# Designed miniproteins, single chains, continued (5), part 109

Each design is a single chain, and the fold is of that chain. pLDDT is the mean over its residues in the fold that is shown.

## One batch from the design tools (miniprotein)

Design m19791
Fold by ESMFold2-Fast:
Structure m19791 (fold): chain A 60 residues (1-60)
Amino acid sequence: AAARARAGLDAGLAIAGTLPPGHARIWLEYLRREIERSREAGRLSEADAEALLATIDAAE
């Protein structure tokens, strides 16, 4: 589950790299919200969600 979520995030970050800066910011905010929703739904552990969110923050 965590490895699959990380692979999805890596793909999402690659997409962000192809977008204009303003659009990339909105896309990263969308990814952040999806990770949070997955944590709340129990599909992702709190620790895994925090690690993925930190990856987005570093890519910003």
Scores: mean pLDDT 77

Design m19792
Fold by ESMFold2-Fast:
Structure m19792 (fold): chain A 107 residues (1-107)
Amino acid sequence: GPTKEQGERLLKLLKEKADNKSKTGPEFKITVLEDPKTNSTYIVVYNVGAKESQLWVPSEDGSLVLVKTMTEEEMNKFLEEQKKKGIKISSAYLSVDDLSRIFEEAR
């Protein structure tokens, strides 16, 4: 996975897109989750065409790790459970090109 510095930069860039409710394409829905109790930020990357999502969470060393892959149904259930816990949720719709540029900038 990304190093701590790369992970922190990636989360910042994705959070900026989600906070601005950016819509650069239909291919990916990026959901940023902010836990006010733990002060943790994590992301769900949903591939709209494949109907598959990936949950990425900061590890203890601050690097981003892929925790699990989820179906659309599992993702929707997970997001509902997070909302019930008081997690702040924001999302953006990104093109393949925009997502690729964000990953390149985070390097």
Scores: mean pLDDT 82

Design m19793
Fold by ESMFold2-Fast:
Structure m19793 (fold): chain A 91 residues (1-91)
Amino acid sequence: AEEIIRLLEEARRRIEARDLDGAIELVREVIALARAAGDEETAAEAEAVLHSIEATRRFAELAPDDEAGIEYLRAGVIAQVEGLIRLVRAR
């Protein structure tokens, strides 16, 4: 649990720093650790976060001038990561 929380907090910092590729790698580590621990719920929620980061990155590639849209999506992903941190802490 502690290692997963550490990786998610680092992923959040990378999203805030606009390093979406770095965040993707960290969330993939979270998925692998959750699956190894048999925590299918954390793995599924982490996969949902991964899909949201990938979607945000694709949007930024397709609409690089839509800074407001990119910030909105980034803020949404940060909220998802914070929700997942709360889920893991509650166990």
Scores: mean pLDDT 86

Design m19794
Fold by ESMFold2-Fast:
Structure m19794 (fold): chain A 89 residues (1-89)
Amino acid sequence: DDERYSKLLAKLEELARLLWEGAPQEEIDKVLEEISKISGVPKEKLRELLAKGKELGLSPSEQAIALYYLTIEGLPVDEAIEKARGLGR
């Protein structure tokens, strides 16, 4: 589904920007809600990935790439994080 894919990519890019800017949690939560609705992945799982990624030292870009692997490729949280590591350099 090209429309679903394009919409997901746009929201992931928006999320990366918000994370880079240090936007308020309320703004981040709104984008995660939208990603959840488009991808079918629960918002709680998206938040879990971001929390783990941040703790493991992922950049904002790497966090967004990890969400790409979770929401588009269907990888588990831990595998998505490891695959994204070093791609947002």
Scores: mean pLDDT 84

Design m19795
Fold by ESMFold2-Fast:
Structure m19795 (fold): chain A 82 residues (1-82)
Amino acid sequence: SLEAEAEALFDRIDKDGDGVITPAELQAYLREELGIPFPIEESPFMSMLFQMGDKDGDGKLTRAEFTALLASPFMRRLRAAA
């Protein structure tokens, strides 16, 4: 299910196991695992992702926010393109 896939992916990104994804952890995953060839720290892409997923404005993604982000039209479009 989407929930099981989201939880497995969350656990891969959440390297310290604190139950949230920080921008630094997501940046590390995108660069190291997905090979994103640009300085994502300077990219509006990170701000956009966290604006879409981070509903409480704390600058971090919880499991629930991450699952909701993956279910969003934005992420569904990315999955359709892959």
Scores: mean pLDDT 67

Design m19796
Fold by ESMFold2-Fast:
Structure m19796 (fold): chain A 73 residues (1-73)
Amino acid sequence: RSPEEIIEGLRKGLELAEEYLKKGDKKGAAAVAGAVLHEARRVLAQGTLSPEQAEELRRIIERAEEIIKRARE
């Protein structure tokens, strides 16, 4: 998949995790956000992204970490 397609998929995953969190499904939120975090870190580590794409991916990682933190509370 293209980097743009991967980033869009990760953003949709974050939206799903946020919806689970809003509904009180902390386990579902953590699972989805954890999957997004894992994939985003893997893609970022490959070092093949443009600076703009890498920055967008870092923001996705930060948001996924925040969702996981809130799900653990």
Scores: mean pLDDT 83

Design m19797
Fold by ESMFold2-Fast:
Structure m19797 (fold): chain A 76 residues (1-76)
Amino acid sequence: SKAGVEKAIEELRREGREEEAELVERAAKKWEAAKSDEERMEVEIELYLELLRLRGVPEEEIEELLKKIEEELAKL
């Protein structure tokens, strides 16, 4: 929920996890501005991938995961 997202951002900032808080806040704003469910899903996927990058997951692994997500979505 929106209230849940706002609380999560506040908790991340309180813990000094500012980079994660910024990513979540930007994603929440993009999600609210999205015109379709497809755009909202893209925002969620982008946030997930950006969080993986911030946590040190290799780009090659992130690119492979993205390809799998895109292939799965194309089947729906």
Scores: mean pLDDT 80

Design m19798
Fold by ESMFold2-Fast:
Structure m19798 (fold): chain A 109 residues (1-109)
Amino acid sequence: SLEELAERFVEAYLNGDLDAAVEVFVELGLSREQAEALTRIVNGYPLSDEEIRARLREILPGVSEELVKAAKALIDALQNAPTSSREELVKAAKEFLGALQRQLEALRA
């Protein structure tokens, strides 16, 4: 489920297991190359909406405003991980994975 994927992503990130984080994106439907690039974006420093949109467009042929906002929320939450609750991290990850799944479904239509 999307909730289980979000929990696995947060656990992988908090443990520094970037390979496990990549596998979550692959299971969601990304290629390994896309998943690795996306993991680098979300594990990066805080970015503006414009910078996130530009980086996401390098990975995906289409990028929704919903995906950009969810990505920014996840990046901000992960950067504040020492002060963010696990519940807040899982919520941000779930919203991002949901937006990403909708983007991938639109690309397959």
Scores: mean pLDDT 81

Design m19799
Fold by ESMFold2-Fast:
Structure m19799 (fold): chain A 73 residues (1-73)
Amino acid sequence: SLLERGRELFEKGKYEEALAAFQEAIKADSNTPLLPEVLRNLARVYAKLGKMDEARAYLEQAEAAEAALRAAA
């Protein structure tokens, strides 16, 4: 899957390729229960790229997505 591919690329230090894989995962299905996990991984990639403002924004989006899933349950 794109999420697994993104994690593999991140582990190998291929941060820009990991970013592309995680962005494709969101584009494929923005309503997935995996959305918070994809967004947290995007935050990690941006942090590794030194883009801390973007990293924070994605982390906050992940927390909001997780809260929405809990409210829907």
Scores: mean pLDDT 82

Design m19800
Fold by ESMFold2-Fast:
Structure m19800 (fold): chain A 100 residues (1-100)
Amino acid sequence: REERIEVLREGLGLSEEAAEYLLEKLEEILGRELSVEELKALVGPLRRLMEGATVEEVREDLEKALGRKLSDEELEAIRDAVIDASILDGVEKIKEAVLG
C-alpha cells in the first residue's frame, strides 16, 4: 500500500495525502486493488489529465495500462479523481507555505 502511494506521489508530484486520495479513488472506480506496475504505467496518462488533456486523448494509454477497456463513466470518474487530487495537493501546498 505505501509503495503504491509512493508511485503516485513521486510520479505525479503529489503530496502524500493527495496521492493516497487518488489511489483510493482509482481502486474504488475500478473495483479492485492496483499493482505497483499498473500504477507506474498509469502515471503518464494521469499526468496528462492533470495538465488538461481530455479523457479521449488518454483513453488508449489508460486501457493499455489496465489491460481492459474502460467505460465512459469510468474515464470521467478517473478524470474527476485526478482533478480532485490536484486540488487537494494545491490546498496542502498552500497550507505548508502559509504555516511554515
Scores: mean pLDDT 78

Design m19801
Fold by ESMFold2-Fast:
Structure m19801 (fold): chain A 82 residues (1-82)
Amino acid sequence: MTPQELLKKYEEEYKKNPSKETLIRLIAAYVLAGKFDEAKKLVDELIENYELTPLDKVNLKSIANLSFDPELREYILKKLEE
């Protein structure tokens, strides 16, 4: 499956079943598609609307590292700091 096909699939899943899990999957799909600004917006939405477990935070850090983009990585790390 291409990154574009995966993004389309997870956009549809999130629209049908909005949840923490579907939003995290959607964030991963945007990162894999190279859409970092959209990924940042969705990370903000995730943090505002959901309580993150330690495992969720580890998964988000792993997702940030998939892009090898330092700006996205730093953005996510700052949002996970309390």
Scores: mean pLDDT 80

Design m19802
Fold by ESMFold2-Fast:
Structure m19802 (fold): chain A 89 residues (1-89)
Amino acid sequence: MDEEKLRELIEELIKKYEPIAKDAYENMEPAEQKKLREKLYGEMIEAVLDKLIELGRVEEARELAQQAADVVESTSPELAEHLRELAEK
């Protein structure tokens, strides 16, 4: 019950604020957009990894962390190492 209500609220918030967030993002300079995308990518991957581990889907978390780390290794080696450590623990 609570989880379904939370999903509905999240979907409503996304739909309500998506146009505002999109307009703000599109009005940003390309360099700022790139930095924001990289930061959001790291944060989103960490959140998904934590959730997969909580659900007992450790193998999928390991694969996701490895793939995500490989993608960011050339731009953010420290983030890549951090993501790999999360998969091993």
Scores: mean pLDDT 69

Design m19803
Fold by ESMFold2-Fast:
Structure m19803 (fold): chain A 67 residues (1-67)
Amino acid sequence: MKYTPGENDVDVVSGKPLKKGIKDGVTGRWYDAESLARDLGIPLEKIDEILKLPDDTTFGEILRRFV
């Protein structure tokens, strides 16, 4: 599930605070778009496209578009 993260939410890969992120509802892990792209094996060229996705974009929609 994608939504605006809270102040205490950090990217699971980098540990950096998130302004926007995607939460895996199964594991509870937070990803920024770059970390998500790397973890899922999405080409780095797609990172900019992921960052431009609407705030209501679900994790499943990202998988359908990029994986």
Scores: mean pLDDT 61

Design m19804
Fold by ESMFold2-Fast:
Structure m19804 (fold): chain A 66 residues (1-66)
Amino acid sequence: MEEEIKRLEIINELLDYAEKNPDLTFEQLKERIKELAEKYGLELSDEEIERMARFVKSIVEVKKKK
C-alpha cells in the first residue's frame, strides 16, 4: 500500500521532470528515479528502476510526437 503510493509519486515527479527536460536519456531517467526513491525513502531494485524508466520514457516519446 504505502510502497505503491510512493511509486506513483515517483512516476508523477519523473513525468513532470521529463516534460521539462525532453532530451533526457534513459540513463538520466534511471538516475533521477534513484534520487526520487531516496527522497521518498523507498528502496527499489535495479529491475524496478529500469521498469519505471522504461514506462516514463514510453510516455514521454508519445508526448514528444504531439
Scores: mean pLDDT 76

Design m19805
Fold by ESMFold2-Fast:
Structure m19805 (fold): chain A 86 residues (1-86)
Amino acid sequence: MTPEQRQEAALALLQMNVSVMDISKNKKMSIQQLQDEIANAQKALQEAQRLAAEATDPRLRAEFEQVAQQLQQHIQDLQQRLKELQ
């Protein structure tokens, strides 16, 4: 795959992950489930930030930056929920 094709595929995967996370926002989750989702979201955030930094296409960079912002917000929400349970 070209670097551009790889970035487009990674963007699609990250956008799918954000959509799945949004569905879980209002679900009652166990401490273990919250910890697992936080870990997964943090990995996705690091990947989105890396891809944004590597993106040569300004449009793709903006899309990765938007995904990173959504993931950061989701992580904060999950961390707050975890804190309230512990």
Scores: mean pLDDT 78

Design m19806
Fold by ESMFold2-Fast:
Structure m19806 (fold): chain A 81 residues (1-81)
Amino acid sequence: SMEEQRRRFEELEGELEGLIVTLKRMLKNGGSQEQIDGLRRRLEELKREVKTLPKEYQERLEPLIREAEELLEQVEEKHAQ
């Protein structure tokens, strides 16, 4: 239903926002390889779930996915140094 798709959108938006907060913290404080790998797996899971939504919701979540990907890349680069 349209209402179920909206609830899924809101849930995934909240999960992506939470992931972004975690990544910003990790970029400042550092993290283990295991933690970084776990966040990479979580982002890929969320990206797969987003692709099951209607196109209009996918487009609305794209900026959050992009921010999470950019932050995760920065965390991975900082850890490699």
Scores: mean pLDDT 89

Design m19807
Fold by ESMFold2-Fast:
Structure m19807 (fold): chain A 91 residues (1-91)
Amino acid sequence: MTEEEIKEMREALEKAGIPQEQRDLLIELAKTSKTKAMLLGQALLLKEEEAIEAIKAGKIDEALRLLAEKMGVPYEELKERYKKHQELAAK
């Protein structure tokens, strides 16, 4: 990620009212995995604490299940979206 992208992300998260600790965590995660950062961002917007903790622990499947329930979508659909995003981000 470029310095400009990090700055824009930080400003967007601040405007969204995300706490500084969680903003810093999201930015650090985005430097290593854009897909995991997107998932964490979704958990933060939904205020799903268990999903945030699952992501921090590397339990992505548990996080996807919790977010799918909160969003009212099938777990299989959200898992497929995550997999496709991860494959595209790896290129």
Scores: mean pLDDT 76

Design m19808
Fold by ESMFold2-Fast:
Structure m19808 (fold): chain A 112 residues (1-112)
Amino acid sequence: VKLSEEEEKVIEDLASRAPLIIERYNVLLEDESLSEEEKLGLKAVIYFLQSIINFTKKDYVSAKENLEKAKELAEKSEVAKQALDSVIDALGKEVFKKFEALLEEQASKVGP
């Protein structure tokens, strides 16, 4: 699996915006009026965006770990699943599938 130049640009663009989104979501997590389900949704998106940032830095092990944390939250919460699905749709489903496959491939190369 290989990303095209256009697909790499989409990932880099999301990574460039990710720090500001993470900062804003961390502020929202301090809001006591949010339900636990809403907080899980915010956390799932934060983990996914951290995965994207780590991928652009070629930290594939941390990227895979953060993606797995986002997926774990999505399995426990319908709100978290919907939040994660929305960000994946914004990235593009085909780009996401290639991203996930590349993380699996690259992280596996670091182990014996």
Scores: mean pLDDT 84

Design m19809
Fold by ESMFold2-Fast:
Structure m19809 (fold): chain A 57 residues (1-57)
Amino acid sequence: MTAEEIAARAAEAARANTGEARNRAVKDVSLEGAQALGVDAGTRAAARGVLAAEGSL
């Protein structure tokens, strides 16, 4: 998956869920996508930080 595809799936998760479930679903989809791309643990942690800062709050 590309980074844009991961972002699109995270946006869909945000629209399909509300409240705390939305935040969890968005983070899970994004981290799972990062793992599928084979990125390092440090990169996954950075991606999680960006999501928390931008709108997966």
Scores: mean pLDDT 61

Design m19810
Fold by ESMFold2-Fast:
Structure m19810 (fold): chain A 93 residues (1-93)
Amino acid sequence: MEEEKRKLLLERDIFIGMLRIIRGVAQIMLRNGKDVEEAKEILEAVDRALEAIERGASLEELREELERIPFLSEEEIEEILEIHEKLKELGLL
């Protein structure tokens, strides 16, 4: 159980890191003046997803924000949601 908790926290940190990388890409797009409106939407979606993860939001709310991020596959979204649910069940969110 303790090993499973540590693994879930590590997996969450990996996904948070991935979301931060996507955020960084959108910031570069904004600085270069390329696809500015799309970059703004990506930044807003990533920031909302990160906030939802941190506060232990519902799976429905988190899914909606993750689905707005164009660089995430459906499989990656489902993996993030599974980790989020398990962390909530263990009281770690």
Scores: mean pLDDT 82

Design m19811
Fold by ESMFold2-Fast:
Structure m19811 (fold): chain A 85 residues (1-85)
Amino acid sequence: MSREQLINQALQIINRIRKLPKDEQERILSAVEERFGPEVAEAIRKILEITDVEEQKKAINELIDKFGEETVREVIEFMREELKK
C-alpha cells in the first residue's frame, strides 16, 4: 500500500468516526489508548477535531512521520475493526 492509499484510508475512517455519537468516539479512542498508548490516542483525538480535509491530510502525514507508516496502518486497521462493533 502506498502512503497516498494509507492517507485516503485514514481519512475515510476518521470521517466515519466523526459521524458517530460522542460516547462511541470516546469508546474507540479509549481502545486506541489501551492498544497503542496515550500519545497515539491524543494525536487521533486532535485529528477528529479538524473539519477541513486538507488540514486532516496534513495531520495524518504528521502522524505517519512521527509514528511510522506501519504503526499508523495498524492503528487504522484497529479503528476499522472497532467501527464494526
Scores: mean pLDDT 86

Design m19812
Fold by ESMFold2-Fast:
Structure m19812 (fold): chain A 70 residues (1-70)
Amino acid sequence: SAQREANRRRVMEEIDLLFELARQHLAEVEKWPLEELKELAKKRNTSLGGALTGTAFGRAMEELNARLAA
C-alpha cells in the first residue's frame, strides 16, 4: 500500500540521517538540550536494536543515555 511504502521510505531516511548525525555530531550530542535528547532516545531505543551497537550511531545513543542518566 502507499501508506506502507511511505512509512518504509521515511524510516530508511530517518536511519540514514541518524547515522550521519551520529558520525558528524558525536561530540555535539552532550550539548543538545535535554528535552531533545529524551525525545530522540525514546524514538530510537525501540526501533534500532543491537545491530547498531558497534556503530557511530550506537555510540551516540550510549552518549545520549549517559546524559539522560546524569
Scores: mean pLDDT 55

Design m19813
Fold by ESMFold2-Fast:
Structure m19813 (fold): chain A 88 residues (1-88)
Amino acid sequence: MRVNELVEELVKKGELEALLELLRFIAEQALKLGVLTEEQVEESLAKLEETLKKAGVKETKADEEVKKKLEEAIKLAEEELKKILEKE
């Protein structure tokens, strides 16, 4: 839930680079845990990128503000992944 809220906020603010990095991080962890296949990850990321472009979200360069949001997003993703691992 928290990760989804942060993703929506990054989309609204046009921080495509930070959003894509967060999603790549989640995808890599999901692959390591065997939760998702490489094909599913690739398809989901492609659809999301297309949706963001249609919504008018443009590629932005990472600066200090974007890096802060990315760090927060990664931390939330790690917490969510730990919960999944515990439910094993």
Scores: mean pLDDT 59

Design m19814
Fold by ESMFold2-Fast:
Structure m19814 (fold): chain A 68 residues (1-68)
Amino acid sequence: MEGVRQLMEEMEALLPEDAEKVREVFEYHLENSSLPLTQAMAASSQEAADAAARGVALVAERREAAAA
């Protein structure tokens, strides 16, 4: 769950327009899930799963840019 907040913060830095939507989903997981995000995605609605997957992809891109 703690890593989920970091993903949200990185999403806000990279794409602020979409950060609100991703943030809403991640906040839902932080408040309502006691499981890792991966497990929560499997049990959550398709919308929540899609938003989380998109956030992870953007964080990965940021890490690549920082490493380059």
Scores: mean pLDDT 60

Design m19815
Fold by ESMFold2-Fast:
Structure m19815 (fold): chain A 124 residues (1-124)
Amino acid sequence: ATAAARLAAEKLKELLNKSPYAEAEVEGNTVTITFKPSEEGENLAITLGGVALESPVFRHEGEGSTLTIDFRVGPAELADPEAFAEQVARLVKETLLELGYSEEEAEKYAEEFKKEVLAAALAE
């Protein structure tokens, strides 16, 4: 796993495990999310699944109450590290919004994290 992919996976684990709506585990550059049977958990599953599906830089698999996202940073992602960082920032922002953060707080947090992901991707 690259530093950028690991940062993305660990950040989702950190944010989701602070909530009662989901549990997340990280293995390398992959995060596996188990959504709890709640309205908030269902909304998280729909939102995160949609963001992952719309992003060509993530590999994802959904099965029942679980969503697995592979933040693999390969030659294609390293050729466009800005696009990778923007997709990670979008995923973080949407996660924070579903967790009840304000739009302004979620945007600021995601923008700051985007800079960290971009710096890690560019260091490779």
Scores: mean pLDDT 76

Design m19816
Fold by ESMFold2-Fast:
Structure m19816 (fold): chain A 94 residues (1-94)
Amino acid sequence: SSKEKTIKLLQQAGTYVQQGIDYAKNGDYRGAVESFNQARGLVLRANIPQDVRDQILSYLDTGITHAKNGDSDGAVSSGQQALDLIQQTIDQLK
């Protein structure tokens, strides 16, 4: 079903966000940017309300910007906000 496909896309996105957070914590800003961009691509394919999607993408874009600037704390914080909203969205779909 479209709902099951959406849950799988968001679960995969969450995994990439967590990887991005872990990379940022270790000062691997390139790894963080690449992981957050993978999550972004999955979120864009997810059939969720546009306002929720745009909010997740905003958090990911903020995390990418912080990672590109070498700001570990900013990248981790923004990534965590994206991850929390992804997890909340999955729970609402179940």
Scores: mean pLDDT 92

Design m19817
Fold by ESMFold2-Fast:
Structure m19817 (fold): chain A 99 residues (1-99)
Amino acid sequence: MLSGEELAATLLSYLGIPVPSSIKGKPVPFTELPPELRKMILELDVAFAIDPSKAWPILDEIIEKYIDPKYHEAVKAAFEKATETRGSLTKGVEKVTAP
């Protein structure tokens, strides 16, 4: 079975988020992941792109089910930093998108 640290690295890598050095696992090919986890990561990717507030519950479910508790903080911190950057961009667009 894949370790929680490999799953953490794969999750962040798939979302385009830099994997923190505290996470020692190597990303695995997406096709090597369990089908249920692949479905959740796809849902997370869509939510992350559209509405970060919907992404957090999906991320929490993936972390709780598949990722070793010692990496939860590192994964959440990396994701928070990424969503913070995304939120800043989206807020700017909302200000200028009035036709």
Scores: mean pLDDT 71

Design m19818
Fold by ESMFold2-Fast:
Structure m19818 (fold): chain A 82 residues (1-82)
Amino acid sequence: NEENLENARAAVEAVLAAGLTGDRGEGARHLAKAVEAALKGNVEEASEHLGLAVELAPEVVAAVNYGATTGDAAAGAARAAA
Protein backbone atom coordinates (compact mmCIF):
# COMPACT_ATOMS: atom_id res chain seq x y z
CA ASN A 1 0.00 0.00 0.00
CA GLU A 2 1.04 3.67 -0.25
CA GLU A 3 2.00 3.97 3.43
CA ASN A 4 4.31 0.94 3.14
CA LEU A 5 5.85 2.41 -0.03
CA GLU A 6 6.49 5.77 1.69
CA ASN A 7 7.98 3.90 4.67
CA ALA A 8 10.12 1.90 2.21
CA ARG A 9 11.32 5.18 0.65
CA ALA A 10 12.35 6.47 4.10
CA ALA A 11 14.11 3.18 4.90
CA VAL A 12 15.99 2.98 1.57
CA GLU A 13 17.02 6.66 1.84
CA ALA A 14 18.44 5.91 5.31
CA VAL A 15 20.34 2.91 3.87
CA LEU A 16 21.73 5.05 1.01
CA ALA A 17 22.81 7.69 3.56
CA ALA A 18 24.84 4.97 5.35
CA GLY A 19 27.09 4.84 2.24
CA LEU A 20 27.04 1.11 1.47
CA THR A 21 29.44 0.11 -1.33
CA GLY A 22 29.76 -2.74 -3.82
CA ASP A 23 26.78 -5.04 -4.41
CA ARG A 24 25.04 -3.76 -1.25
CA GLY A 25 25.28 -0.16 -2.46
CA GLU A 26 24.18 -1.05 -6.00
CA GLY A 27 21.30 -3.17 -4.62
CA ALA A 28 20.19 -0.27 -2.40
CA ARG A 29 20.20 2.08 -5.43
CA HIS A 30 18.07 -0.39 -7.44
CA LEU A 31 15.70 -0.75 -4.48
CA ALA A 32 15.37 3.07 -4.35
CA LYS A 33 14.45 3.05 -8.06
CA ALA A 34 11.96 0.21 -7.48
CA VAL A 35 10.22 2.13 -4.65
CA GLU A 36 10.12 5.35 -6.70
CA ALA A 37 8.67 3.49 -9.72
CA ALA A 38 6.06 1.79 -7.49
CA LEU A 39 5.04 5.18 -6.01
CA LYS A 40 4.54 6.46 -9.59
CA GLY A 41 2.42 3.38 -10.42
CA ASN A 42 5.02 1.96 -12.82
CA VAL A 43 4.71 -1.69 -11.78
CA GLU A 44 6.92 -3.05 -14.61
CA GLU A 45 9.86 -0.75 -13.81
CA ALA A 46 9.42 -1.38 -10.07
CA SER A 47 9.48 -5.16 -10.60
CA GLU A 48 12.66 -4.99 -12.74
CA HIS A 49 14.57 -2.90 -10.20
CA LEU A 50 13.31 -4.97 -7.25
CA GLY A 51 14.55 -8.14 -8.99
CA LEU A 52 18.01 -6.60 -9.45
CA ALA A 53 18.09 -5.44 -5.82
CA VAL A 54 17.20 -8.96 -4.59
CA GLU A 55 19.93 -10.50 -6.79
CA LEU A 56 22.62 -8.01 -5.70
CA ALA A 57 21.78 -7.51 -2.01
CA PRO A 58 18.93 -9.69 -0.62
CA GLU A 59 19.98 -8.74 2.94
CA VAL A 60 19.55 -5.02 2.16
CA VAL A 61 16.10 -5.73 0.68
CA ALA A 62 15.15 -7.66 3.85
CA ALA A 63 16.44 -4.81 6.07
CA VAL A 64 14.51 -2.16 4.11
CA ASN A 65 11.38 -4.34 4.21
CA TYR A 66 11.77 -4.55 8.00
CA GLY A 67 12.11 -0.75 8.20
CA ALA A 68 9.14 -0.23 5.87
CA THR A 69 6.77 -2.68 7.63
CA THR A 70 7.66 -1.42 11.15
CA GLY A 71 7.92 2.26 10.14
CA ASP A 72 11.41 2.35 11.70
CA ALA A 73 13.71 3.49 8.90
CA ALA A 74 16.71 3.81 11.26
CA ALA A 75 16.35 0.18 12.41
CA GLY A 76 16.15 -0.93 8.77
CA ALA A 77 19.29 1.05 7.90
CA ALA A 78 21.16 -0.36 10.93
CA ARG A 79 20.34 -3.92 9.84
CA ALA A 80 21.44 -3.22 6.24
CA ALA A 81 24.78 -1.77 7.46
CA ALA A 82 25.50 -4.74 9.77
Scores: mean pLDDT 81

Design m19819
Fold by ESMFold2-Fast:
Structure m19819 (fold): chain A 60 residues (1-60)
Amino acid sequence: MEKVERAIEEIQKLDISPEDKEALVEYIKKHPERAEDILKALREGFDKETLVEQIKAELK
């Protein structure tokens, strides 16, 4: 799905650790329906560190 690929591309452009990028990518692969929500959050300037923390909590 185009939205999943685009979300992964945007995550790879973020200035965050490789481990955090891996967590975000893994979340989208498990929840592809959330790719659009993540893209929207990143485009609207949502805090990247907070987004990573929330997603890591949901993966566990």
Scores: mean pLDDT 75

Design m19820
Fold by ESMFold2-Fast:
Structure m19820 (fold): chain A 75 residues (1-75)
Amino acid sequence: VEEKQEEMLELIDEIGKLDPAISEEELERLKEAIENLDSSAAISIITEIMPRLSDESRMLASKIASIAMELSREQ
């Protein structure tokens, strides 16, 4: 669980570096959802930002969503 959370947080930081069009507030909301193991909130936030991401960042966001869904099944 902790290892998967760390991986998701690293992916969020990478998205922030690649897509400055995504606000720091949006990235912070996503980080908080992941830290709280709130998979539903994390997936919702990813869905909201996904259309504004570059193709590269969209792939990273998709990976985060996949991990979040997997964690939801373990809860």
Scores: mean pLDDT 77

Design m19821
Fold by ESMFold2-Fast:
Structure m19821 (fold): chain A 104 residues (1-104)
Amino acid sequence: MIDEIVEFIKKHPEFALEILDDALARLRAGQSPEAVLEEIYRKAKEKGLTDEEIGALLLFVSLAIGRARGGSPAVQEQFDALLKKLEEAGYDEIVARVRELAAA
C-alpha cells in the first residue's frame, strides 16, 4: 500500500501537490472528509487516472486526514512510514503539504 502511494507520487508529483492543496483548503473551509474524498475521486477520473492510481491517491489523502482526525494507531504508523519514505526520496514540498493536511 505505501509503495503504491510512493509510485503514484513519482509518476504524478505536481498533481499530488495540487490535490493536497485542494484537500487542505476544503477541510479548512469546513467540508467533511467524505466530501473531500468524493471531489478528489472526481478530479482523478477527469484527469484519466487508472483505477490503481485513483486507489493509491485516495489512500494517500485518507491516511493524511485520518492522522488529523485522530485515526487508529495502524493509520498513524502507516502515515509516519509514508512520510519517512517521501522525505528519503526528496519530495519535501509534498511532505510539507501532507503535514499541513494532517494538522488541519
Scores: mean pLDDT 79

Design m19822
Fold by ESMFold2-Fast:
Structure m19822 (fold): chain A 93 residues (1-93)
Amino acid sequence: SITEEIGLLLRLIGLLEQARLEGKVTVEDAEEALEIARELIRLNADLSTLRRALEILKELLELAKKAGNEEAAKILEEAIRLLEERIRELEEK
């Protein structure tokens, strides 16, 4: 559902905004971001939505690395990997 996809994307944006304000990404935030990535894939989100989610996850990863949270960074790298694989599959026709 497009409504569910929009809701998930807004939640991911909220995580990024909170991380920017606090200067940190928690493991809980990273785990929520990973779950959002999995849900977007399960819902068969369109390519444009997946690409927007990927860019947000990359920004979260940079913030986690700057904060020195290696565990959160590892979780975010897995979320990025899943989205990149799905985007690649969709681009292959």
Scores: mean pLDDT 89

Design m19823
Fold by ESMFold2-Fast:
Formats: structure tokens, C-alpha cells, sequence
Structure m19823 (fold): chain A 69 residues (1-69)
């Protein structure tokens, strides 16, 4: 269950990195519907922390903003 949620968030991250915000939003909404907002927000925060450590701070902020909508 959490693994599937992570997979959707990883797809959203790739979509954001390639400028496909529409696709990223679709993956995030799918994850929220299947696994719940609280779990998706938690996993997105973990992913954003990894992105920041890798120098992708702008991408991390964008992901969190989209997830918290």
C-alpha cells in the first residue's frame, strides 16, 4: 500500500522535473484518493527532504505545494 503511494509520488516528481505539472497533479490526486491525504503528505515530505539534500530544492517545494492543495 505505502509502496504504491510512493510509486505514484515518484511518477509525480518525474512529471514535475519534465515540466508536466498537469500529469504530476493527476498522480498526486490518484494517490490521495487511494491512500488518503495524510499518508500522501507524509510520503511527499520525506521525498521533498531527499530532493533538498540532492540540490533539487525548487522541485521539492513545488511537490509539497501541489500535495497540500
Amino acid sequence: MEEEARELLEKAGVALATGREDLAKKYIEEAKKKFGKELVEKLAEEMAERMRKSGQEDLAEKLLEMVKK
Scores: mean pLDDT 81

Design m19824
Fold by ESMFold2-Fast:
Structure m19824 (fold): chain A 80 residues (1-80)
Amino acid sequence: SEEDLLEEIRKIAEEMLAKVKEMAEKNAPVEEMVKVIDEAEKKIQEIIDKIKDEKARLEAQKIAQKARDEAYEIIEENVK
């Protein structure tokens, strides 16, 4: 269902944010954190492409964009 697809996107976003936060706390290279974000975005986009409902697709895009913005904010605030 569309709700199951949205939940999968939320889960991917949450796991991505948790990994980026952990990596930032360990002073991982920015390039490695960006790779984690890129891989999550690819997975999310594949799920979005399967969503046929316009409202669900827009919600999925908002979830993805918000997670991306938050991940990059974590990088900016924690990178030396």
Scores: mean pLDDT 85

